Designed miniproteins, single chains, continued (4). Designs and how they scored, part 69

Each design is a single chain, and the fold is of that chain. pLDDT is the mean over its residues in the fold that is shown.

## One batch from the design tools (miniprotein)

Design m14373
Fold by ESMFold2-Fast:
Structure m14373 (fold): chain A 59 residues (1-59)
Amino acid sequence: SDEEAEEAERRSAAAYLAALSGEISREQAVTRLREVAEEYAHDPEAVRGAENGIRALGL
């Protein structure tokens, strides 16, 4: 649903931004992004967003 996609996007963005600001480590952010992908596994857009975040941090 749109609400699920928006919530997953917010969580993925929050994890990514927290890593960029140094609030959490890259490894902690990847863990959070994997949790989003698992929790929203039935939503392809949510999984894709989380995977994109992991790839961006995994440079």
Scores: mean pLDDT 83

Design m14374
Fold by ESMFold2-Fast:
Structure m14374 (fold): chain A 81 residues (1-81)
Amino acid sequence: MVKDLQELLERNARRLEERGDYGSASGLRTVAQLVPSLSPEAQEEVLRLARELGRAIDAGASLEELARLAQRILNVVLQSL
């Protein structure tokens, strides 16, 4: 579970870097490192948003929309610590 979420966040980070959003990618890698410290509820919310981000990347969403989703993931983590 935790490892799968970390792998998903790292995959999304690489995909954001490929699109030129190094800031959001760095943020997602920070989230991946913090996942083991989150409550189960926060982990579930991060997983839900990470899947939404992956689908948005697949759909060709704008960098602005992708950055907004990445920021939502980071905010869940920051509010949970």
Scores: mean pLDDT 86

Design m14375
Fold by ESMFold2-Fast:
Structure m14375 (fold): chain A 99 residues (1-99)
Amino acid sequence: SPLDQMAEAFKQQMIAQLQKLYAFMQEKNYSQDDIDAVRDTLNFLQTASPRQGVDAIRDTADWLLARHPNDIELQIEVGSLETLALMAYYAYQKELENQ
């Protein structure tokens, strides 16, 4: 169905963007706890609904930003992830409203 295709597209987009954040954090030598939080969110997205996925991304983003106040590079990477997650979820919600 169009909804199933949109849910799969959301999942693939979020996985790709989280993989980018994961690689960034590994390259910049963030703590194992920080890297593990992103990895755990990546693993969760494999089976999560779009709503569960966006909520998990937002929770992980908020947690990382709280741990790293004034880390502008992390704020940019996390902000990009949140923006894309919200945009993809908004598109999915509009399709749900179309039945």
Scores: mean pLDDT 85

Design m14376
Fold by ESMFold2-Fast:
Structure m14376 (fold): chain A 104 residues (1-104)
Amino acid sequence: SKNDKERHAAIEALALASLGYMGAWIHKRTNASDEEFHKMAELFAERLRAFIEENAGTPLAEALQPVVDELEELIKKGEMTLEKFLEFLDRVEEIADAFLERVR
């Protein structure tokens, strides 16, 4: 059904946020360099952008669009920090959870 597609997309967005949190946890645990952190943030941004493009025209993709745009801008400016990255992950999780609640 249409609702099943929306539910599956929301679960995929939540999985992306979960991978981002895992990456941040590994960075902290391994005392990884700032360059390694930036590469992880760039990879997350690429994955989120691809997800939005795959789900283009959906309310979920529209809700995630400002998140990925802001994320990409901070990365390009060299202003991305671990704290800001975690805030972006929190925003993706919150949006995904809200859409999961809508689909019964």
Scores: mean pLDDT 85

Design m14377
Fold by ESMFold2-Fast:
Formats: C-alpha cells, sequence, structure tokens
Structure m14377 (fold): chain A 61 residues (1-61)
C-alpha cells in the first residue's frame, strides 16, 4: 500500500514529467496510470487524489 508521502512524491514526479507535455500526452499518461493503479489495488482515496492533481495540472497546460 502507498503511504501519503509516497503519493505526494508520485504527484510531484508526474507534474515534473508532464511539465512540457501536450494536453493529449498528459491525458494518455493519466489514463494509463489510473488503469494501472486500479489493477494494482491502490486505495481509492490515493487514486482520487492523484487523479485530481493531474486534472489540475492538465488544465494549466
Amino acid sequence: AMSDEQVDALIAYLERELADSSVEEARRAREQLLAMMKEENVPEAHIARIEAALERHIARL
């Protein structure tokens, strides 16, 4: 299971990786990540937090 610190670190990592991405690239990465996290039984609260952070990032691209 992921800790809150690991979730925060992952969000920071993803924001850095997607900083120069197009909206299309970022959306594809988000879809792939969310599918993988659901398959790996990541807690719904962590998935929701990562999804919200990525949506905010994509909205600013």
Scores: mean pLDDT 78

Design m14378
Fold by ESMFold2-Fast:
Structure m14378 (fold): chain A 66 residues (1-66)
Amino acid sequence: SAATRARAEALEAEARALEAQGRYEDALKMYKSAVLLYLEAGDEARAAAVAARGRELAQKHGIPDR
């Protein structure tokens, strides 16, 4: 739905703001939540892009994928 996509975009924007502040673990949590909402909205391309950004962030800052 449009509402689900809008919520995913809001979480992605919040994740980017947290990342800019150096709050990498909080940013990663928001990116993961955004991925799930993009998938629910049927936007697989955006979900893949956000998931890739989250993985790059985790790798760059040594955050383990538990």
Scores: mean pLDDT 86

Design m14379
Fold by ESMFold2-Fast:
Structure m14379 (fold): chain A 59 residues (1-59)
Amino acid sequence: GEKLAGAQLGTELMGLGAMLASGAKTYTATTEVVGDNIVSTAVGGDLVITTVTPLSAAG
């Protein structure tokens, strides 16, 4: 839904930031719903950013 789409966009931006900060050429961004949470993982080079957003707080 809309909440997941917002989390996906945020994760893409985190991935881009990680890529630029690490000097990598590429990034990956993944979002998954786990119970009542959206788990977002962004990887740029050797930098990994994981965020957990409660569905109640995700908009």
Scores: mean pLDDT 76

Design m14380
Fold by ESMFold2-Fast:
Structure m14380 (fold): chain A 95 residues (1-95)
Amino acid sequence: EPKLAIAFIGFKTREEVIKAYALALFDKDVFAASSVNPFDKKEIDELIEKYGLNSLKDIEYKVVISGPREAVEKLVEEIKKLFPDAKIEIVPLTG
């Protein structure tokens, strides 16, 4: 049973991605990265390629959340309520 997950979330606007990234950064149970942070961009692009998330490659504004599966899923539900048009892909981690 996967204990960890990574969620990849795409947004249409810079304002939405900044708000979602801030929400994730203040969550104590998860690690957050965003394409608006130049130090995270290469790692995010590599993870998208690794997991075959081709639908996210053409999206400029992305947040990536990783951590315990329950914490990731809970934060994704909160983000989805605030940004219903966000494109969400969750990858369970088995090892």
Scores: mean pLDDT 85

Design m14381
Fold by ESMFold2-Fast:
Structure m14381 (fold): chain A 92 residues (1-92)
Amino acid sequence: KLEEEIIEAILNEEYEKAKELLKKLAPNVHDGVIEAVVTRIKKMKEEGTPDEEIRKIVREEVKALLELDKRIKEELTEEQLKKIKEIEEKIK
């Protein structure tokens, strides 16, 4: 569902849209990690990586981010997550 929207955004070079969609998908993952993922994929596309391979890589990255988001949520209480987000907002 959301994964296909992210893939299409990247293939259409709508990288800012892809970042926002990834943040919605994995809200507990740090913004810098999301930015690094999108920047890496952008460089691969600019270097001539085929669309088929980009689709595969995006799916793998999405799965990794979902697993990371889930683990962060499982290891931290909602109160701890809220405090971390408040700190992150202050250091942006």
Scores: mean pLDDT 79

Design m14382
Fold by ESMFold2-Fast:
Structure m14382 (fold): chain A 94 residues (1-94)
Amino acid sequence: RELLEELIRRLLEKLREAVRNKEPAEVILDELDKAGAAIALYALEYLPDRAEEINARVRELMLQFKEAVENEDYERALEIVEELERLFEELVEE
């Protein structure tokens, strides 16, 4: 459990760095896919009764993030990373 939590935090930090550095959209979206998949796996393994709800919310945030990156709205993309970080930390505290 702790190892997956550390992995997700590192993936979210990499995503944040990619957005801050205004890396190519392909790179940013690859980091997003990795972070989203890891959060989905965490929910399925540790919060199975809530996994559908959690994964639906993660999917919404990922879609909004993709739109922000495609529009080069890096400020909005950073806000969504912060929302993903808050969502994940709330899951860990359960």
Scores: mean pLDDT 83

Design m14383
Fold by ESMFold2-Fast:
Structure m14383 (fold): chain A 54 residues (1-54)
Amino acid sequence: MVSKVSASMLLAAYYGEEESEENGVRTIYNGPATGKKIILELDENGNITSFRIE
């Protein structure tokens, strides 16, 4: 499990240039340096409940 604080830390750690959020799912594009997306599932309070890299 990941808290809201941990969510912010993960976002900062990956230094994503683009972020989108829809229906409790956040996708962060990590730019051309890695070419990867980070997909986060959020609860109603914005805490990350699931984390994966695409």
Scores: mean pLDDT 56

Design m14384
Fold by ESMFold2-Fast:
Structure m14384 (fold): chain A 82 residues (1-82)
Amino acid sequence: ATVADIKEHFADMDAEAQEFAKLMLEDPEKAVKKLEEKVEEAMREWQRREGREPSAEELEQYKAWLEKAREHAKKLQEEAKK
């Protein structure tokens, strides 16, 4: 259950990464700003749900996933150059 839930969350993040990749092609500055706003929002929502601060490991995993999404978006932008 727990592992499956994490994988589903990552699958949803992949879909969002594709949307951010499209936004990166149209307006890269807006895409970066939107990603940063989502990080802050997700951390606040997580704190509200758990009633505690995220652990260092949880924060690092979230940041690593977002960085991976940024790299994916940049690669797609470079591929679009032919």
Scores: mean pLDDT 64

Design m14385
Fold by ESMFold2-Fast:
Structure m14385 (fold): chain A 56 residues (1-56)
Amino acid sequence: SEAVAGPTRVEDGRTVVRVGADHQLSDVEWTSSDGSRTLVTTRLGPDGLEITLSRL
């Protein structure tokens, strides 16, 4: 497994991180101790694995 990271950006209230990887992740929702909920969406794009964090 090899991972290549690109720049992190914020778009429309979500954080987008581009990572080149051979491993795929499922969508996951987590809740922080302060009650904040975050949806993590992962998909393979042309420049590698794209991980999107959306605040709910």
Scores: mean pLDDT 58

Design m14386
Fold by ESMFold2-Fast:
Structure m14386 (fold): chain A 61 residues (1-61)
Amino acid sequence: MSLKEQAIAAVRQMANDPSLTKEEQQKMVDKIVATLRARGVPQATVDEIRAEMDKIIAEAP
């Protein structure tokens, strides 16, 4: 599984956790982005992954 697929799957699980606030979910997105950057993922790819993660969080109930 690619890093992108892993990041998206993790965010979907977090979005379904009712104990996490939107603010806490956003902090976890920021940590995932930092991890991708640390692993040498290009900024353009990180920006695409972040956009998808932010969309998932925003659209979660």
Scores: mean pLDDT 78

Design m14387
Fold by ESMFold2-Fast:
Structure m14387 (fold): chain A 65 residues (1-65)
Amino acid sequence: MKAKGIPRLLYEEYLKNNRDLSKIFGPGFNDLPEELQDFWYALLANAENPEKFKALREKHAHLAE
């Protein structure tokens, strides 16, 4: 099972590359609603597979509108 600290690191790294996400969700990962935290946990679940993480991000980017 993933440690809670790992999503924090993933969130910080993502903010460096995707500042737009911080505008949507706001600052601070631990202060996010459970629904948004679950979203990040779902992203983390695929982070072990860079290919799946990339595909997930690209799929959501395509559906972002």
Scores: mean pLDDT 52

Design m14388
Fold by ESMFold2-Fast:
Structure m14388 (fold): chain A 98 residues (1-98)
Amino acid sequence: SMEEEIKKLVEEAKKLLEEAVKGIAEHDPATASAARALYERAVENAEKYKDPEALEEAVRQAEDLTVLAAAVGAPQEVIDKAKRAVEKLKEALELQKK
């Protein structure tokens, strides 16, 4: 059930990150490529959830996406989605370290 919980958190985080990237791209099309690159790196690393270093990298990439969203003045709902994705990835990382 711990592995299933980690998988669930990762899938929920991926969906939140996808929505955040879409929101950033709709708000500021000029940053769409940068947001997408951070998203792709976060997802690639999150999918390697059996590796703690990969999950730590996924957290960093998702945090960078949150910073980018705030920097471009994205709607609060978009920023909050990125923040919730970071929280879910941090929870997955803590569960894996147990």
Scores: mean pLDDT 89

Design m14389
Fold by ESMFold2-Fast:
Structure m14389 (fold): chain A 62 residues (1-62)
Amino acid sequence: MKPTPLVEWALKQGNTEEQAREIARRLLRGTKAFLEKLVEQGHESYREQLEEVEAEIARIDA
């Protein structure tokens, strides 16, 4: 699979592919929780970002 932007960023920091995926998963998991809370509070402008984060997590896990 093509690496996601966050995985590519982590690879550029000198991490291995496996390390980059682990870093990306941890960061995306935290970002997802934060964005979910904002959307639940009525900040609908973050819904698109939440969908992008969920899609990126799905790509890393696939």
Scores: mean pLDDT 76

Design m14390
Fold by ESMFold2-Fast:
Structure m14390 (fold): chain A 83 residues (1-83)
Amino acid sequence: MEEIEKEKEELVEEFRRWAEEVNARLETADPEERARLRREAARYSAEMHRKMLALYEQQGRGLTPAQRAEAEAQIAADLAAVE
């Protein structure tokens, strides 16, 4: 149980570092590279959301149907942003 909370903290920190790195790359990227980075970002965001959802389920805290639907919609939206 304590390990799951630690994994959640590690995922948040990993996502934060990744976002900073992607933003730095976007500042110097040409239009084609920006499009590629945005697609990669959408996929990575979806992956992070899936991992977070799995950790919440493992904790047994119980996501409400609305919270689960919101998380699934976010994952779908992230993937739909990929060409």
Scores: mean pLDDT 70

Design m14391
Fold by ESMFold2-Fast:
Structure m14391 (fold): chain A 80 residues (1-80)
Amino acid sequence: SDAELIEEARRQGEGLIEKVEKEAPSWSEEELEEAIKAARETLELARELEEKSEDPLVRELARIAAETAERIIEILEKAK
C-alpha cells in the first residue's frame, strides 16, 4: 500500500542519516565534498518532484527524500 511505501521510505531515510552521522567523521575532505555534492543534487531533484508531481504518493516520497538530504547535508558540512 501507499502507506507502507511511505513508512519504508521514512525508515530507510532515518537509517541512512544514522549511518552518515556515525561514519562521516572518519571520511576524508574529498569524500565529504563528494557526498555533499550528491546530497545537494538529490535535494534539488526531490524538491522538483514534490513541486511538480500531481501524485500525492510521489509528493510525499519526494518530501521525505528532501528532508533526508537536508539532514545529511547538515551532518556532512559539520564533519568538515
Scores: mean pLDDT 88

Design m14392
Fold by ESMFold2-Fast:
Structure m14392 (fold): chain A 97 residues (1-97)
Amino acid sequence: GEEAIKLLEEAIEKLQKAIEAIKQGNYEEAKKHLKEAKKLVKKAGEILNNPKVSDGIVKTIEEALKALEQGNYEEALFELEIALAMVRMILSILKLE
C-alpha cells in the first residue's frame, strides 16, 4: 500500500543521511538517523504483513549500529549499503504495475 511505500522512501532518506554523517565523522548524528530508519522499516513491515522481510533489514541496521559503537566505520558503511539495497528492492516490488 501507499503508506508502506512512503515509510520505506523515508527510511531510504534516513539511511542516506546516516551514510553521509559517517563519512563526515558525525557518528552521533548517524546513530540518530539509523534509529529512525529502523523504526520506519519495522512499521512498514507491520503494514505489509511480512515481518520476515523487515526483520532482515532491521538486523542489518542493528549490525551497522554495533559496528559504529566498535569504531568499525567501513563495516558500518558496508552494512548500510546492504540495508539501502534491500529497502530499494522492496520498493521496486511494491511499485510493480
Scores: mean pLDDT 87

Design m14393
Fold by ESMFold2-Fast:
Structure m14393 (fold): chain A 68 residues (1-68)
Amino acid sequence: MERIEGIVEAVETQASYVKGEEVGKETGEKVREYAEKGDFEGVRETVSKVLGEKTGKMVAKLVKEARE
């Protein structure tokens, strides 16, 4: 859970920087929700919409590794 928390915090921070605090918070909440469900596609899609495809793939991989 601690690793997922760190990933969520990093995504929220970056999304807030790029799109504002409201979008950052929403993006972080969605990433946490999908990560808890093991929905790595949901994580990738959520992050990709805000931070781009490459970042979305990277975050999804980090979430998968953190759950293993």
Scores: mean pLDDT 82

Design m14394
Fold by ESMFold2-Fast:
Structure m14394 (fold): chain A 59 residues (1-59)
Amino acid sequence: SLIDQAKKLAQQSAQAGKQGDVDKSHQLAEQAIKLLVQAGVPEEQARQIVNDWIDQSEA
């Protein structure tokens, strides 16, 4: 589903950030947000959800 794909991208964003690739981290997070918006989640809520998923990822 789009939601499952968005969560995977959010987890990859967190991993890219851990590796110091801030550009890739940002790009992956924005792709996750876009997928949630396509799934019917309002953009503001999609940003909060993706940020929560990134924060919950293993450090």
Scores: mean pLDDT 82

Design m14395
Fold by ESMFold2-Fast:
Structure m14395 (fold): chain A 53 residues (1-53)
Amino acid sequence: VVYTGVSRITKQDIEDYIKAGVKEIISTSGLTDEASKYFKTNKPEGFKLKYLV
């Protein structure tokens, strides 16, 4: 699992996490518009995104 809370998750962040074998991301800031589209289009099997408020 990976925690991101200081900035929005970018498309590059998602690609890097997938490459590193990450299965879950927890974010307090959410996704950028490009990252949201990328995640929806290229969502890998078993990959989770959670929002921690």
Scores: mean pLDDT 65

Design m14396
Fold by ESMFold2-Fast:
Structure m14396 (fold): chain A 87 residues (1-87)
Amino acid sequence: MEEEKEAKELVEKIEEIKKAPEPTPENIEAAKKYEEFIENSNLILAKLLSEKAIKEAYETKGEEAKKKMEEAKKKLLESIEEARKKK
């Protein structure tokens, strides 16, 4: 499914942002893509949690921003995988 596939790609992009020493234009674009995906998906609960985490990540600096993005990434990935397994 596109949603599942694209979510995985965005999760990886968030991980790249987490590894970067500082936010770059490419990392910022990746984060925006992640938000767009959540907006397009049907995962309302995951969207609310992830959006809040991403917004906080943008506002925080250094490690905090990366930690928030990483947690949002994990929650999104888990929600998608659990929904599939709990079919």
Scores: mean pLDDT 59

Design m14397
Fold by ESMFold2-Fast:
Structure m14397 (fold): chain A 71 residues (1-71)
Amino acid sequence: MQAELQQLQAEIQKLDARIAEIDERIAALKAKPVLSEEEKAELMELEIELGILRIERGVLNLIRARLQQQL
């Protein structure tokens, strides 16, 4: 159980880093005064990916919480 918690924590940290990178790119795109059609498509794709990653992070947090309840 402790080893499993450490592995989950490492996976959550990697996921958080990826989310941060996407958030930074979205912020950079939104800072532009005018977006091309390609940039608008990229922004939409990044926002969808961010949503999926946040769901994955939520699932990992639920698994971690469930394991912690048995400690």
Scores: mean pLDDT 82

Design m14398
Fold by ESMFold2-Fast:
Structure m14398 (fold): chain A 62 residues (1-62)
Amino acid sequence: DYLVRVDYAPGTPQSDIDLAQQRAQDALKQNKDSSPQQLQQAVQQALKDVPGVTGVHVTEKP
């Protein structure tokens, strides 16, 4: 299992946060069997058009 963490700029609207979370979850579901590097790239690509996203971190869940 993987843990996806998304960092947001201060003042990012809740609608943009909701959109980013939905896209990140969709990317995670579509790439559940991928490597952490591939999953991070897929999530970054899914979030590229969401304002306020400052970082994406994918780690293996302990």
Scores: mean pLDDT 78

Design m14399
Fold by ESMFold2-Fast:
Structure m14399 (fold): chain A 60 residues (1-60)
Amino acid sequence: MGKERTAYSREVMKKVLEMEKKGASIEELREFIDENVPYEETKITLLKRLELKEERKKRK
C-alpha cells in the first residue's frame, strides 16, 4: 500500500478509538469504517482489529 493509504488508515483508526472511548458500539465503529474507508484491503484490516478487540472484551 502507498504511504497515503497507510496514513489514512491510521487517522481513521484514531477516530475509531475516540468513538470507542465515547461509548460507541462495535456496530457503530464498523459502520464508520465501512462508510469512511474507500480502500477494501484497508477496510478488511481495520475490521479485523475491531474483531480482536471485541474478542478481548468478551473474555472479561
Scores: mean pLDDT 70

Design m14400
Fold by ESMFold2-Fast:
Structure m14400 (fold): chain A 94 residues (1-94)
Amino acid sequence: SEKEKIKKELEEILKELEKILEDVRALAQRHNDTSTEVRWLIGMLEHEVKELKEILENLDTYSLEEQKKILEKARKALETAKKLKEQMEARINS
């Protein structure tokens, strides 16, 4: 079903966000980066992971149209997370 496809994609987005969070934490620890920018990035990623987990636990309470909007928002969050991680890596490797 379309709802099953949305759930599967949201689960994959969650896994990717969790990996980005793990990678960002590891990079921050390895380089002793305690900057406000990195702390905010980690906090934002932790918040997004928590929210998406809560959404997935209650996904069946949302209409199909609401689930589609959730998916679009999650896709944008993932793209933002990837970009911010790339910016952090560029800063560290400079």
Scores: mean pLDDT 86

Design m14401
Fold by ESMFold2-Fast:
Structure m14401 (fold): chain A 100 residues (1-100)
Amino acid sequence: DPFAQAQAEAATRDPEVLRKVSRLIAEAIRKGAHLLDDADLLKFAGILGEVRERVEAGASKEEVLERARERLERTLSPEVVEIVTPIVEETIEGLHEILK
C-alpha cells in the first residue's frame, strides 16, 4: 500500500514517533526478559527488530504477524512461541496505532 508506506516513512522521520516506537519495542523486550533465558531473549529481540522494520516499511498487520509467527516457529521452541506470541501481537498492534 503506497499510502501506508508513505505514512510509515513520514512517521519514522518524526522524533516523537521514533521515541514512541522505541519505547514500545523496549517494553516488549522487558516483558520477554522476565520470561526467557538470555539466548531466547536475544532471538526474540531480533524478531522484534524485524517486526519494527516491516511496520516502518508499511507492511499490513496481517503480513507482519504472519512473518513474525514464521520466524518465531523456526527460531524458538513451541513452548517459548506460545509464551511470546501475545507480546508480539500486542507490539504489532501498538506499532500500527502509533503509525496511524
Scores: mean pLDDT 81

Design m14402
Fold by ESMFold2-Fast:
Structure m14402 (fold): chain A 74 residues (1-74)
Amino acid sequence: SMAEERQKLLKEAEEAEKKAREYDEEGRRLEKLARELEEQGKDSRPALQEAIEKFAESGLYLMKASAYRIAAES
């Protein structure tokens, strides 16, 4: 039914939003580590690069979640 399909799309959106939050939290942790390393005069670039990758993944999951929510309203 259309109601069952809508519920499936909303569940997929919620799972994608959860993944986005997990990646954002990992990115913020790595950004904090990079800052601490820079303050100590150590190489922060590996942690900063990993943070960028985590934030990019978070953004992709947010776009996926948005697409599922739009599809559920159609």
Scores: mean pLDDT 90

Design m14403
Fold by ESMFold2-Fast:
Structure m14403 (fold): chain A 86 residues (1-86)
Amino acid sequence: AGLPEVVSASADPKEATAYPGETITVTVTALVRAPDGSLVEKSAEVEITLPADAQGELTIPAAARVTVNGQEVGAVADVKVKVLPR
């Protein structure tokens, strides 16, 4: 018996474009192994705010929390952001 285990996570969108200082919303989908051995897919939305001085292409970790069997687990997926010029 233990906490649910995150097997994989993915972000949608995997790539986005934004201006410096903007906030984007990303859906993180996690595949989680429950303590009974079953696999469960869970999704959560994460907001990513770009730094005001952001430039070029950034890889930003989107960290989400998902609940399985009443327990919360963290899932992280990378998002590529192309920063638009000011």
Scores: mean pLDDT 83

Design m14404
Fold by ESMFold2-Fast:
Structure m14404 (fold): chain A 90 residues (1-90)
Amino acid sequence: MSAEELLEEAEKAIEEAKKAKTKEEKGEGIGRAGALVGNAAVKTKDKEALEKVKELLLKAGEYAEKGDYEKAIEYVEEALKIARKAVEEA
């Protein structure tokens, strides 16, 4: 799977997490989206973008652990934007 394909799947996972009605489904969607965004960032070989993505995904995980899924989704979306920009610059 290319970095571009990983980001497309991450966008779908984020949308699914936003539409999810249960905490379990939201957490699963957030985790899946985060993993896809992180993998895309690794593939860009942009160290600065990867560091920023890791920081945002760590925050997303912290909020998801606290049950604040809306903030967790927001952080994953910010990480996705950074990863996408790195892919576009490559």
Scores: mean pLDDT 85

Design m14405
Fold by ESMFold2-Fast:
Structure m14405 (fold): chain A 93 residues (1-93)
Amino acid sequence: IEELKELIKELDEVKETIEKSEFDSKEFQEALEKLEEILTRAYELIKDPEKQKKLLEIAGKIQEAIKNKDKEALLKSIEELKELLEEEIKKLE
């Protein structure tokens, strides 16, 4: 539970950086690297196969948003990831 709560906190920080930064900035690129780290850790922590599938779908949306330089789609996908993590915490509590 605490590990999932820490990931949500890190996602909020990543989201804030993405909202404030330009796509070609160093800060934005570092936020994307942190987002990949969060996705990897979430996949390790979530053992439910259906939720793992949803996590991979969200990861795909994130990759597509980055490729298209669609900041709005990227932020929306980060919110979907946060909701998935919050749902896991609620189930474990």
Scores: mean pLDDT 81

Design m14406
Fold by ESMFold2-Fast:
Structure m14406 (fold): chain A 79 residues (1-79)
Amino acid sequence: SKEELIEKAKELAEKAKEAKAALDKAKAEGASATKIAAAALNLIGAGVEAKLVLKKAEELGDEEAVEYAKKAIEIAGMK
């Protein structure tokens, strides 16, 4: 449903924010390359899922889900 898609998009935007904060913290603390890479992969994963949600939201005309999905993609640094 459109409502479920909005909730998924909101969840991904929140996950992207948390992943970005974790990546920035890992870099600031001088964490190992492996830990920094793991944090970066979590952020990329959120962005990839958000791109899939964006495509589905656009197909359904779900403007609110589109907005949150775009926000998650932007936080992930993916356009």
Scores: mean pLDDT 85

Design m14407
Fold by ESMFold2-Fast:
Structure m14407 (fold): chain A 74 residues (1-74)
Amino acid sequence: GVFADVEADSNAILDARIEQARKQNNQQAVALYQQARDLVLQSIKLFSQNRMPEAVKLFRQAVALIDQADALLA
């Protein structure tokens, strides 16, 4: 289903970013990507439950953490 596909794609992208951060020994970036992953997975669960405002809020928080982690690797 769509939610399973989004979860798989999100996991693949975040796994690649976490691996890159680990190779650079950037533990702060690893932690931020892991927190973002948890929020993305929670957001997908809320979307599957039709809890759209809560899902969007968590997803926006996840995107902000990803942006912070990406900046640490730049």
Scores: mean pLDDT 85

Design m14408
Fold by ESMFold2-Fast:
Structure m14408 (fold): chain A 76 residues (1-76)
Amino acid sequence: GSLMDRLRAQSDEVRTVETPFGPLYLFFRDGRLVGALQPANPELADRLGVLALHLLAQGASPDEVVAAVQREAAAL
C-alpha cells in the first residue's frame, strides 16, 4: 500500500519479523528506525516499534533490535 511504499522510500534497510498476524516490517535508515508496519495489527506494530526505538536509544544495532523483536513476536 501507499504507507509501505512511503516507508520503503524513507529507508535504506527493511527487516521482516514473523508474527501470528503476518509479517512485521521494520524500516531503518542509517541505523535508525523510520517506521514499523504490521498491516493487520497496527497496535502490535506500535508496541514493537517502541521496543525497537528503546533498544536503539540504548545503543543496540539493527541486528540486535530485530533479534529482540523476534523474541517478543514468538512469545505472542
Scores: mean pLDDT 87

